# Designs tried in a protein design run: designed miniproteins, single chains, continued (5). Part 63

Each design is a single chain, and the fold is of that chain. pLDDT is the mean over its residues in the fold that is shown.

## One batch from the design tools (miniprotein)

Design m18320
Fold by ESMFold2-Fast:
Structure m18320 (fold): chain A 79 residues (1-79)
Amino acid sequence: MEEELKKEAIELMEKVPLEEIQEGLRAQAEAAERAAAASTDPEEAARLRRAAELAREAAESTDREEMVELAMEGERAAA
């Protein structure tokens, strides 16, 4: 399931300019950081900060497959 979703995400991202993907991931990192700051649950805040770290790392990548892998790991960390 995850590997199949990763393949679909990579194919979709190949149609989008790399800089737009990087901007989207940076926006996701900022949103996660804001959510962490607004959270009253320390465990939730920690998960959201981890997700933000992974999204920022993905935004710095130039490899779409790596970007998808980091984004998926971030989503799993936030759960």
Scores: mean pLDDT 76

Design m18321
Fold by ESMFold2-Fast:
Formats: structure tokens, sequence, C-alpha cells
Structure m18321 (fold): chain A 71 residues (1-71)
């Protein structure tokens, strides 16, 4: 669905993960801005995307892995 940013959709495809409709994060209320994250799936696949902290955590959760800020 169009509510998911294209960067999130591409990261999920690269990790072989599927988004959960019920767990779509709300728009960020805290002013953190997007950061570059390295996203790792449970199967060891990785990708990089520029995401808000909430979106990075959601993608990591859906992939069963982790999100790390890239310097």
Amino acid sequence: MASVPPEVAEALRALGAEPREADVPEPAEQHSGPRRYRLTAADGRTTEAELDDALARAVASWAGGTAEVVP
C-alpha cells in the first residue's frame, strides 16, 4: 500500500521480508529526521536505507533482525 515509503518497500524486498499492516508506524512526532541505517534480516541479508528511527525499527522487526545507524 502507498502509505509505506518506497525506501521501506525496497529494504523489505532486499531482506525478503513482508510488512505487517497492523504494525505500520504512525508519523514521527519527535523531530529526529531520517538517518542512514544498515538493516539486517534474521537470515543474514543486509541492506542500507535512509529512514526515520521508527521506520527503521519497524523494518528490522518485520525482517526479524536489527537496524544500525551508519556513520
Scores: mean pLDDT 69

Design m18322
Fold by ESMFold2-Fast:
Structure m18322 (fold): chain A 72 residues (1-72)
Amino acid sequence: PEELRKKAEELYNEAVEAVEKGDPQKAITLARKYLEEARKAASQIEDPVERRKLLTEAAKKAHEIISKASYI
């Protein structure tokens, strides 16, 4: 579970960097990969409350990046 969370975080950081560098396609692609890895990490969490928190946070972060990319 921890390794998948680290992969998701790295993808999120790369997506943020892509927005900062003005690459909307890369930012959107990385945000989607981030959400996919976050979903995989969440699937390994036994506590349904913690699983839902991770999914909700991941969805918000991905949406924020995609929204910012749409203005580039």
Scores: mean pLDDT 80

Design m18323
Fold by ESMFold2-Fast:
Structure m18323 (fold): chain A 56 residues (1-56)
Amino acid sequence: MNERIKKELEKINAKDYPKELVEKVLQLHFEKRLTPEEIAKELGLSPEEVEKILKS
């Protein structure tokens, strides 16, 4: 896991989501530069849930 993802995990108040799921969302967003829609398809979430995690 890269240092930026570790730092973002500490800032996120997505208490309703498992840490592993939050980490995968951050990895797809920051490392692979996917949109919330693409991340949602990859992880079986709604785009709104992905945006909630990223905006936390």
Scores: mean pLDDT 72

Design m18324
Fold by ESMFold2-Fast:
Formats: sequence, structure tokens, C-alpha cells
Structure m18324 (fold): chain A 104 residues (1-104)
Amino acid sequence: MAMERRKKARELEEEGIKLFLEGKYEEAVKKFEEALRLDPTLLTAWVALALALEKLGKTDEANLYYAKALELAPDNLELYQLLGDTSLSDEELIERAKELEKTL
């Protein structure tokens, strides 16, 4: 059951990322919330959820979820640099978060 829950969480995360890249931010938020309910350690889902909330104008909520992403790896300088890098596209930020998630 634990492996099946983690697999389903990752599948929901990928579905959410696809919806986000299609501009379907409200639908993406729902997929990320479902993924994080199954596996709250999914860094990419926290980051992408925060980005989707920013696109929806929910800046205060987005900041809370960015803080949650940082709580997963508080000593990770790469994560702090990634979230502070204003030169990255949303797609690049999500892809870098996916790479970092594999190391957690």
C-alpha cells in the first residue's frame, strides 16, 4: 500500500504539472493537493502548487506553500537559490524542482 500511494502521488503530481503548463491553474491546484495528501514529501508538488496560486493571484497562500517546500530541505542552498531565481521560466523552475526531488 505505501509504494502504491507514493506511485499514485507521483502520477497526480505529473498530471498537475501538465495542467499547469496548459494554463489550467485551478485544475492543477486540485491535482497537487491530492498528490500532497498522499505524499507530503513531494517537493515539486509544493513548488508547483505555490506557482499555480501565484498565477491565480493568491500570493499569501503561495508564500505559505513555498515555505512548506523549504521545510522539506531547510539546509538546501540550491532550493533557496531556485525559489529566488526570477530569471527562470515556470517550466524551468518545475523541471529543476523535479531534479532536486529525486535527491530527497
Scores: mean pLDDT 82

Design m18325
Fold by ESMFold2-Fast:
Structure m18325 (fold): chain A 100 residues (1-100)
Amino acid sequence: DISDDLIKKANQYAKDVSKKLGITDPRSQDVLRTQFIIAGYYSQKFGIPFDDIVPQVVQAKGPFGNAITKATTQAFGDGKDPVQYLFDNRDDIIKQGEQN
């Protein structure tokens, strides 16, 4: 499973980015936190520094950024809880992030 240090980093980045972007809605904050936790899984699986993945999530760019943004958009479009959807589909999101 994901390391405690990566969970702490994901939670801290979610707080910092939410504050910087003016995201005050708790559900939107939970979605962002979940995106960073899955970024932590991706970081751990491929041995990529977490700080190198963070810009992909924040800017919705790159292979992982595109994968997590697409999954989040699909969850909303399908009327699913995006937090639960992202966790349930995390392995597929990580696999999509592998593709160039």
Scores: mean pLDDT 84

Design m18326
Fold by ESMFold2-Fast:
Structure m18326 (fold): chain A 61 residues (1-61)
Amino acid sequence: SAALERLREEFERLAERVSVEELERIGQQVVDTLRASGMPEAEVEALEAAFREIVRRKREE
């Protein structure tokens, strides 16, 4: 969905501006909020995996 693609893009932009610890915290809060809102689990899992990969890449820098 366009909304999920925009969330991924915003998270990648955020990764350039905040610490890895803050990025992890924000990513977890977004995922938790989307789960609580009733978003389909498959979409939440895909977004969580994408966020985890972005955090992993930032941590390796």
Scores: mean pLDDT 83

Design m18327
Fold by ESMFold2-Fast:
Structure m18327 (fold): chain A 72 residues (1-72)
Amino acid sequence: MDAQLARIREAALAGDLEAALAAAEALVAALRPQALAELKAAGYSEAEAEALLERGRADLLEMARKLAEAAK
């Protein structure tokens, strides 16, 4: 996880928006099945877990975009 977050940050700080977004999507895809299982185990419904994961994905992608734009 930390290495994937570092990849997003490095790409964003280099101003490479495409690489930053690709790294963010890869992190989300890698964590999705485990995060979904953990949220369900914590008592969230399928719909609630999916909504939380989608919000997390959207927030991560937005952060990557803003970091890449700030690096210009």
Scores: mean pLDDT 78

Design m18328
Fold by ESMFold2-Fast:
Structure m18328 (fold): chain A 73 residues (1-73)
Amino acid sequence: SSMRAAQKARARALIHQRVREVGIDGLTEEDVRAIARETGLSPSTASRLTRQVVAQLEQQGQQQLAQAQQQHA
């Protein structure tokens, strides 16, 4: 379990790094496959983690926009 947790943590770090480089919309299936290969995760697990990270970042962005709109209302 600790090994799987470490693999997932590394995958999340690589996903965040790639998002910083290309943005959420810049992420490709090739990026997901590369992360899977580097971390030893299955492509399906890497894809699921990528979707989770993207959804979390999008939700954080939406919350920041809503908060900004409320400050200017």
Scores: mean pLDDT 82

Design m18329
Fold by ESMFold2-Fast:
Structure m18329 (fold): chain A 80 residues (1-80)
Amino acid sequence: DIEELKKEAEEAYKKALEAFKAGNYEEAIKYAEKAIELLEKLIEALKEEGASKEEILEAEIKLGMVRILLGVAKLLLKKK
């Protein structure tokens, strides 16, 4: 279910952002990784269902944003 994947990806991303804002980088990494997995599944499902190029691109942009968040959280965790 594409709607369920969108909802789960949004929740994971929200939890990653909340953890990041709180300085909980370990937890931010955990939820960002979960959001990436869910967004990758969403993009796959959108392609299989023949979704619009625009909808696929929107999911790909969101995936890119979450990957940046993950990278920044990892850098901040390393510097302690």
Scores: mean pLDDT 85

Design m18330
Fold by ESMFold2-Fast:
Order: C-alpha cells, then structure tokens, then sequence
Structure m18330 (fold): chain A 94 residues (1-94)
C-alpha cells in the first residue's frame, strides 16, 4: 500500500492525474481500513480529482480522509493539516 501511495504522489506531481488516481485507488483498496495510510490515499485521490476540476468528488474524499483520521485518534497536527487541505478544496468548489 505505501509503495502505491508514493508512486501515486510522484505521478500527481508530474501532472499524470489519471494514472495517479489509479495508484491512489489501489492504495485505498490494499490499506488497512482504519489506518493513516488509507486516510493519506483518500486525501491524495481528492487532490488528483481537484486537479481535474472534479471538486465535488475531491471534497467528498478529503472529508472521508479527515473523518477517518478523527475516528482513529490521529494527532492534532495531522488532523489540522487535513482540515487545511479540505478548506482549500471547498474554496475551489465555489
């Protein structure tokens, strides 16, 4: 799962959004349900969708990521970072 997440991030940084999405979707599938890795993959999938102008879907995945982090009791620092990402995506949806 971690290797898929890292490859997806690399593709995202290269502007290869369709390929990045496939890697993030596979990372979500292979990650443990209640894991930081799954939350990171969900957030990165949202970012790839936002880069394609799919802001409604991006916000949904970013929210799912944040809800998962809160459920598993992630650190306040980690939760704040993902809240900031969600706020940015909500502004792009406007």
Amino acid sequence: AKELLEKGKELLNQGKYDEAKKYFEEAIKKAAPDSILRAQALANLGNALANQGKYDEAVKYAQESLDLLKKIGASEEFITLFQMNLSILKRLKE
Scores: mean pLDDT 84

Design m18331
Fold by ESMFold2-Fast:
Structure m18331 (fold): chain A 86 residues (1-86)
Amino acid sequence: MEEAREYLEKGKKAAEEGDYEKAIEYYEKAIRILEELPETLENLELLREAYENLSELYKKLGDLEKAKEYFMKAIEVSVRELSLIV
């Protein structure tokens, strides 16, 4: 969990600095860790955030196929989050 949060923070910082390739690398590392963790609300919230940010970065890079893929994954995680809340 701590490691996934750290990679998300590093990814956000890299994206803010315009280093989109570095940001993608950090978000992909965070996603890999989060996918191995239990499906808790907190883990799903972080996973959704990672997919949302990755989708936006691929859109900025012009990779619309990957942007769509990660956008759809973020939606899927959002549905799972709702299942845990209600």
Scores: mean pLDDT 83

Design m18332
Fold by ESMFold2-Fast:
Structure m18332 (fold): chain A 70 residues (1-70)
Amino acid sequence: TVSPEEAGRRMDALTREYLDRSEAARREVEEEGRRSGLSREEMDKRLAEELERLAEELERRVRELNALME
């Protein structure tokens, strides 16, 4: 069991981690796309796949945090 204040801090940390990893994924896709000569459309597809994985991970971790608050 975690306090509402602790839960808020953990939620903020999860959100920040998601944003940081999303930003890193964007940079990695741009770097790889430039190096490999990928089209913008191909880079957008690759980024969408990575962001989907990150969103699923965030959703699971949020559910785990919510369980700790009950």
Scores: mean pLDDT 82

Design m18333
Fold by ESMFold2-Fast:
Structure m18333 (fold): chain A 86 residues (1-86)
Amino acid sequence: MTVVIRLRGASPGAALAAIGGAVQAQLDGGSLESRVEGDTITLTVRGASEKGVEAAVAGAEAAAQNGGTLRREERGDTLTLTVEAA
């Protein structure tokens, strides 16, 4: 599965939480790519295991708890997690 975490207007704490989840997903056998455009950080983990997907989701949820909202979208083999500052 491919997991995409998109962070918009993230605080440093929110960014660290999401990055931590994405890194853990890579350690569990995925491949991590990062992209930064202005205030938007996009973390893409390809080939994520079930455990890797859980880690990425937990990171995105922790990022949202830092004063944002989390939106989930599944399309085929891709899970997109969007965290937007309130």
Scores: mean pLDDT 84

Design m18334
Fold by ESMFold2-Fast:
Structure m18334 (fold): chain A 66 residues (1-66)
Amino acid sequence: MKARVTLTGSVEQEIGLVLRLIGDPNATVERVGEREYLVTFTGSEEEAEAILEELRADPAATVEVL
């Protein structure tokens, strides 16, 4: 499963979120545009849903599941 994440918050919020995702063993992150990231979920569907729920709760992030 993959999701596109667009970051609309501060630079500090962007850095924090990107570091959170890079540190996750169940996700890989690629920069695909200016403040746009492609997240590939490598864990279980349940683990992917947990990360998606966290991302959707962040007001500085817009999440589109691909």
Scores: mean pLDDT 80

Design m18336
Fold by ESMFold2-Fast:
Structure m18336 (fold): chain A 70 residues (1-70)
Amino acid sequence: SPEVEEVKKRKRFLEEVREGMEALAEAMLNFMKRKGVPEEEIKKFEKIAKKSIKKTEEEIKKLEEELKKL
């Protein structure tokens, strides 16, 4: 149905966003480590990045639940 396809498209987009966020966070963490940024600053960034990724994962899960109802 059109409703199923729309939700699947939105979910796929958010999955791509999550993958991009993970890749950028990993690249930044590697950059910070290579440049000798203090461990406490690296941990702060990692915590912020992890929280942002988790929010996107929660939105994906909401769409998965919506698909189960359709």
Scores: mean pLDDT 87

Design m18337
Fold by ESMFold2-Fast:
Structure m18337 (fold): chain A 58 residues (1-58)
Amino acid sequence: SSAERRAALQAAVAAAGGAVDGVIDAKFRAGVRAFQAAHGLATDGVPDEATSAALDGA
C-alpha cells in the first residue's frame, strides 16, 4: 500500500507536469487514476486541481 501510494503520487506529479503541456501517457494516467480512486476523486486519470489538492493533502 505504501509503495503503491508512493508510485501513484509520483505518477500523479509526473502526469500533472505533462498535462501542462497537454501530453499525458497511458502509464501516467493509470497512476493518476489509481491515486484519484484512493482519494474519492473522479477516476478519469486527468490531473486537475482536485487531484493536486489531494496530492497536497496526502
Scores: mean pLDDT 64

Design m18338
Fold by ESMFold2-Fast:
Structure m18338 (fold): chain A 83 residues (1-83)
Amino acid sequence: MEELIKKGREALEKGDYEKAVEYFEQALKENPSAEVYRLLAIAYLKLGDFEKAEEYYQKAKSLATPQERKAIDLLFEQLKAEA
């Protein structure tokens, strides 16, 4: 799982958003977590799929700690403002 998340983050950095989604979806199958849902939301935002981005963002928040939720909310607002 950790290697899949790392590869997904590398794909995001390179602008390969479709590849990032593939890696994060594989990570979800192994272990669903707030971080993986958050990363999927970011990848879908970058792809312009706001509906899926919002779906995964809500799933990330449902699994997140209060501190993680605040970070997720802030990041998602910043990304929406730039879109």
Scores: mean pLDDT 78

Design m18339
Fold by ESMFold2-Fast:
Structure m18339 (fold): chain A 43 residues (1-43)
Amino acid sequence: HMEELEKGKKAYELEQKLRDAYRRGASPETIRKLEEELRKAAE
């Protein structure tokens, strides 16, 4: 239960960080890093 939720929360956190990065105009490096981490967490 908790373990499953934690995995989902990690992906959600990264997705939120990616959206926030786009919103604030973060560097392409930051966006690329977040995208890669999100893919890894979602897998």
Scores: mean pLDDT 75

Design m18340
Fold by ESMFold2-Fast:
Structure m18340 (fold): chain A 58 residues (1-58)
Amino acid sequence: SGTASLPPEVAEEVRRLHREAEDLRERAAKSTGPERDELLARADALEDEIDRLGLEAA
């Protein structure tokens, strides 16, 4: 839970990835077709990376 238990550099990376994933989802909501699918896939990949960082820091 939270970023408070993570090293500062990892917490910063997690915040960056969350921000980037949210931006991609907002862009996907305004897009259609293959462009939207690509943006959603990128956002999903970032969420997977956030999960991986959380597991590595546990």
Scores: mean pLDDT 79

Design m18341
Fold by ESMFold2-Fast:
Structure m18341 (fold): chain A 55 residues (1-55)
Amino acid sequence: SVEKEIKISVLELIRGGSETVLEIIKKNKGPKETIEEVEEGIRETEEAIAELKRE
């Protein structure tokens, strides 16, 4: 459905943006706790995308 495709596209955009932010934090030697929180958010987003694609 179009709604499902839109949701996947939005989540992929969020994932891409979060990955870019993670790279910036790592390059600037940001706090490990912040890095881990962003990585967890990326994993949760990837799981949501995978679930939508399975439906």
Scores: mean pLDDT 85

Design m18342
Fold by ESMFold2-Fast:
Structure m18342 (fold): chain A 92 residues (1-92)
Amino acid sequence: MEKEKFIKEAIKKGEEFLKKVEELKKEGKLYPRSSYDEKTKRIEELLEQLKKNTEKAKKYLEEKKYDEAVKYAEEALKKKEEIEKILEELRN
């Protein structure tokens, strides 16, 4: 019961964050400057991992494989936190 709620909230947070990032990219507002440095490359890699982990968490939730869904949901949230940290470093 509590695991299902956690998975659903993690998926929602991941999907909302990915949508916000995509909109900011279209507006050229995601990065403080035009840059292809190592930090921007890392963010792009982490965004791909966030998307894949969110999709897998959703798939396992639909299959009622809650333990697997929790693992992917936790990984998705970790990737989101890492992206937010790097974006903060780029703005400071």
Scores: mean pLDDT 81

Design m18343
Fold by ESMFold2-Fast:
Structure m18343 (fold): chain A 71 residues (1-71)
Amino acid sequence: MSDLELNEAFSRAVAEAFRQARDVAEGKELATKLIRELGKKMGLSEEETEKLIEEAQKTVEQAFAERAARA
């Protein structure tokens, strides 16, 4: 898989978590679940998968913070 394919799949997973979640905690849980499944499908190591989970959780936190700042 190319970096472009990984980046697109990652972005989709994060967007889905943010769209479905009602709050930050739920969003982080959904992102973790989706990224673990993505890592398994792509044959990533546990270390690589954990790094993607950290990035996804951070992205979800930022998205919710921006939404709160606009309210």
Scores: mean pLDDT 80

Design m18344
Fold by ESMFold2-Fast:
Structure m18344 (fold): chain A 47 residues (1-47)
Amino acid sequence: MKVRKELDIERYSGGIYVFKGYRDVTDEELKKRREEEIEAARKAALQ
């Protein structure tokens, strides 16, 4: 089992960025996130 550190940055309108630290992400979680992003993009394209 492997985990990956991911930079967590929150972007605000107006050009302000907040560094929130790092989060641990497993390979399985990365795959799920990719699939969720694809589904979200498809949904946005259909609206």
Scores: mean pLDDT 67

Design m18345
Fold by ESMFold2-Fast:
Formats: sequence, C-alpha cells, structure tokens
Structure m18345 (fold): chain A 67 residues (1-67)
Amino acid sequence: SMVEEARKAIEEKDIEALLKALGEMILNMESEEELKKILEELLEYAKKIKAPQEILNVIETVLNFLK
C-alpha cells in the first residue's frame, strides 16, 4: 500500500521515499476528496511522531495543490 510506504518514509525521515509514495498516490487517485483525507491523516501522523519540518512541508505542499 502506498499509504503504508508513505508512513514508513515519514518514520524513517526519507524524503525521497515519501515523494515517490505521494506521487504514486496522485497518479492513481480515483477521488481527490479521498486523497485529501489520506494526506490530512498522514500530516497528523507526522505531527504526532514529531517528524522533521521538511517532511511536514512536503505533505502540506501536496495538500495545497489539491485545494
């Protein structure tokens, strides 16, 4: 699952892996609303585990494209 790969990338602080997972989610999205919900959940997860600001910025940037 790309969601699980994104979570792992957040935990490992791997920006390249996170970008790959988010990119694949965007390319294969069936619903923009569902994708936004998943990204918001990933952002909250990253905040809870106190991920680096760079990780938060990546997720927030993708969310902003979906406004």
Scores: mean pLDDT 84

Design m18346
Fold by ESMFold2-Fast:
Structure m18346 (fold): chain A 58 residues (1-58)
Amino acid sequence: SKERIEKGLEVAREAVEKSGNPEAKEALEKAEEAYRKGDYETAGKYATQAVVLALSAK
């Protein structure tokens, strides 16, 4: 679970950097904050949202 969330954050971070979408960046920031707090479920949800928003921005 934790390792899958870490990989999800890496994918989300790369997608957000390439898209430049502010909403995707905010979702990524929330995912990273949740991960630092140990809330892996919330981190995974926001990481997925960040990827969706990043890919939808183009």
Scores: mean pLDDT 82

Design m18347
Fold by ESMFold2-Fast:
Structure m18347 (fold): chain A 75 residues (1-75)
Amino acid sequence: MSAEELAKEGEELFKKGLEAFRQGNYDEAIELYDKSIELYRKAIELDPSLEKRAKENISLSSSHRVAARLLKSLQ
């Protein structure tokens, strides 16, 4: 799989995580965000030119993961 394909897959998983988050399925959202972060990190390893974009996306996924964990603890 190319670095660009990994980044695209990471983006799709992040979107699925947002959908799960909106439905209150925080465990599913966290799992999807974690998988998205893993794919972006792999994309950077294969193509360092993607580092800025991938790091921004990792930051967003990580922030949403923290929010999902917090909201789950309040249920």
Scores: mean pLDDT 83

Design m18348
Fold by ESMFold2-Fast:
Structure m18348 (fold): chain A 55 residues (1-55)
Amino acid sequence: SLEDLRAAATAAVAALRAAADAAKQSGWSPEAMERFRAALERALELQRQIRAAEA
């Protein structure tokens, strides 16, 4: 549902912020960059799904 997608997106944004903070602490190591990229891709995918569901 749209409500479930919004809840998932909120969680994904929180995870993205946590991954960014962890990456900053690591000096943006390749491993931390990969985790950040994965979190960003998930957040963007959920935002696309929400926009599609709202259209």
Scores: mean pLDDT 84

Design m18349
Fold by ESMFold2-Fast:
Structure m18349 (fold): chain A 74 residues (1-74)
Amino acid sequence: APMPLELQQRINKLTNEFIDEMEKLYEEGYSVEEVEKILKERTEELQKKAPSEREKEYIRAAGENALAHFKAQL
């Protein structure tokens, strides 16, 4: 079955929040590698707080999607 709409909306919001944060860090003078490291640390922290394995997987997916989007804009 596809993801519930509510979860899809939460993941899309999280992905956009990650993208916005990465762009801000890069604008502030962080390197691409430093931005990647910060995103990885944020996704790991959020995964630890996630109530289920499924939500941990979606957080991981949101992080990967955000990173791919960020790199595609460079």
Scores: mean pLDDT 80

Design m18350
Fold by ESMFold2-Fast:
Structure m18350 (fold): chain A 83 residues (1-83)
Amino acid sequence: SPLKERMDRLEEEYLSKGFSKSEAMAHAIADVMFTEVGAPLFERLVREGRLTPEQVAQDIRGFERSGLPEAKAAAARLRELVA
C-alpha cells in the first residue's frame, strides 16, 4: 500500500540517522500523521488566523528539528503562510 511504502521509507531514513528501530517507527508514524492530518490542519488554522505567531514559530521549530525532508518541507510551507 502507498501508506506502508511511505512509512517504510521514513523508517529507513530515521534508522540512517541513528534512531533505534522502535524510535524510527514512532517517528515515521508521527510524520505520516502530521503530513496527512496535522499539516493541512495547521495550514488551515494559520490561514484563518487561529494560531498565534508564537505557536506557529514553535511548531516550525519542531518540524525543522525532526531532520526529515517531509517535515522540513512542512516547516517551509508554514513559514510562507506567516510571512
Scores: mean pLDDT 74

Design m18351
Fold by ESMFold2-Fast:
Structure m18351 (fold): chain A 69 residues (1-69)
Amino acid sequence: MEAEELFKEGKLEEAEELYKKELAKDPKNADAWGKLGEVLKAQGKYEEALEYYIKEGMLRLLEAMEKVL
């Protein structure tokens, strides 16, 4: 089962584990950082979620900068 499906089913801990595995395989996957942040926010872990959202934003900004250079 994909992490997004687990998140939609409310299986937040299982979704968190799958997104963490996805990030372990590809740490530059901005989508996975953002989705893990959403899972953490749904669990009430707002400080951790903020850190993941910041990482997502940084990666997306770097990708955007590379496209205009």
Scores: mean pLDDT 79

Design m18352
Fold by ESMFold2-Fast:
Structure m18352 (fold): chain A 66 residues (1-66)
Amino acid sequence: MSELELDASVLIVAAAVLRTSSLREGDEEKAKEADELLDELQELLDSGELTEEKLEELKKRLKELL
């Protein structure tokens, strides 16, 4: 895997954990935001459109949810 793909994979796992944790605690809004982040990450990876700039923006969005 490229470093970009590896970083994206780590971010996917982190977002998935956040989603599951938020659902368990009843934070539906945070879970929805984590789901949207996961969906966007998967779409960018599948389309080959993921860039370092997009990855950094998605990392920032995840940090804002923590």
Scores: mean pLDDT 80

Design m18353
Fold by ESMFold2-Fast:
Parts: C-alpha cells; structure tokens; sequence
Structure m18353 (fold): chain A 64 residues (1-64)
C-alpha cells in the first residue's frame, strides 16, 4: 500500500463525511468519489468499497 495515497484517501473520506453531515450531498459525492480513487490506487480495497457505499448513500439523498 502506498502511504501517501492512503493518507490522501483518508483525508478526502473525512471531508466527505463532514459534507454529508452538513447535508451538502453533491459535495459529499465528489469527495467520496475522489477518496475511492485514492484508496484504489493505494491498494486499499476495503477503503474503496466503503467510499463507494457512501457515494451511493449521498446520491440517494439527492434523489429524495
């Protein structure tokens, strides 16, 4: 796992959670998608799946 990519994935994931908490769902989707990309490049399959799940949750909120 590449530590620098993993650290960026975690940072973006945390920002996505904050945006989601503030009901900024469009911003949360963008942040979780970016987080997923970094986790995938870092080889963190679990982090990538978690970020993908949160993209889907935020997208469902936008569809309400």
Amino acid sequence: MKKELLDKGKELYKQGLEAYRQKKYEEAVKLFRESKRYFEEAGDKTGALLAEANVKLAEKELAK
Scores: mean pLDDT 85

Design m18354
Fold by ESMFold2-Fast:
Structure m18354 (fold): chain A 60 residues (1-60)
Amino acid sequence: MYVTKITFESEEKAKEIAEELKELFPDAKITVEGNEITIETEASVETHIGMALLAIGMGL
């Protein structure tokens, strides 16, 4: 299992990105706490890193 936490500028932005990630990766556990998103996956490291990078890109 891989776990990554990403902090965004606002709670609203974090929620928007989390909803998009849940739609794209329904098997991943995505949790929002304020302006922070926690991504938990049992997938490969490459898949997990891809999800984290996508979230960061959407936050730009």
Scores: mean pLDDT 79

Design m18355
Fold by ESMFold2-Fast:
Structure m18355 (fold): chain A 89 residues (1-89)
Amino acid sequence: MSDEQLRQLHGLYSAYLNSLRSRDYKSASDYLTKMGDLLASLGDYEGAAAMYKIAVNLDPDNSEAWRNLAEAYRKAGDLEEAEEAEKKA
């Protein structure tokens, strides 16, 4: 992972924590989705899926996180979980 990617991940994590402290669960879900996107861009689809799962748990209406979760599951080979996540998007 590059120094820039690590700095981006750190910034997103800090924003996520601040959103949790303010009980802004929609923003917290969005920041987790962005963290998952970064991990997916690095080929870490299992890590990305973990971030997206927390995102949809915080905001079940986050259709982007559901779609990205389904894609991460497909890339990780978890086809059954991918189909289930797509139905929620």
Scores: mean pLDDT 86

Design m18356
Fold by ESMFold2-Fast:
Structure m18356 (fold): chain A 60 residues (1-60)
Amino acid sequence: MSLEEIEKAGEEFVEKAKKDKDPEGGVDGLEASLEHAKEEKDEDAIKALEKALEKMKELL
């Protein structure tokens, strides 16, 4: 998955969580994705997912 695709997926995920009013579920989903990215040692994916997670935490 390219960095652009990961960032776009993260933005869509944040938008969906805002619409569903489920930011806690959004955080859990992003944390699971971040754990997978850490297992893959994909530094770009980790960085993009951490950025999306910070945006999601701002909704809490």
Scores: mean pLDDT 73

Design m18357
Fold by ESMFold2-Fast:
Structure m18357 (fold): chain A 68 residues (1-68)
Amino acid sequence: SKEEIREEAIELVIRETGFSREKAENIVEGAKVLAETLGREVAVQYLVRETGLSREVAEEVVELAEKL
């Protein structure tokens, strides 16, 4: 379900960054909107900038966010 995919993306961001749930939710939503409007690469760059995640992990988060 979309709820399960959203939860997986949020939990991945929390585990890799230690950010609060609220911040992780905003990051996942931002990645979704950017991927839909400006494409995957812009969303990946956004995640790397906002979280310090590796590109590999950022790509996984964007893949999950695109399914929302």
Scores: mean pLDDT 86

Design m18358
Fold by ESMFold2-Fast:
Structure m18358 (fold): chain A 63 residues (1-63)
Amino acid sequence: SSLADGIYQHTGLKLSEEQARKVIAVAAKNRDLDGEELAKVIEEETGVKMTPEQAQKIREALG
C-alpha cells in the first residue's frame, strides 16, 4: 500500500504521496512529542495541517 493510503486509512487525511512521505519523516524524527506538539511541528515543516488525534495515530502506526 502507498504511504498516502496508509495515512488515509488511519486518519481520514487525504495527502499526496510526496506529502505523506514528508509527514512520516517528520513524525519519525519527533516520536517523543505528544499529538498536539507533533501536529504543530508537522504543519511547520511540511505545511500539512492535522488534528492532534491524527498526528497521534500516525505516530502509533509507526510503532
Scores: mean pLDDT 84

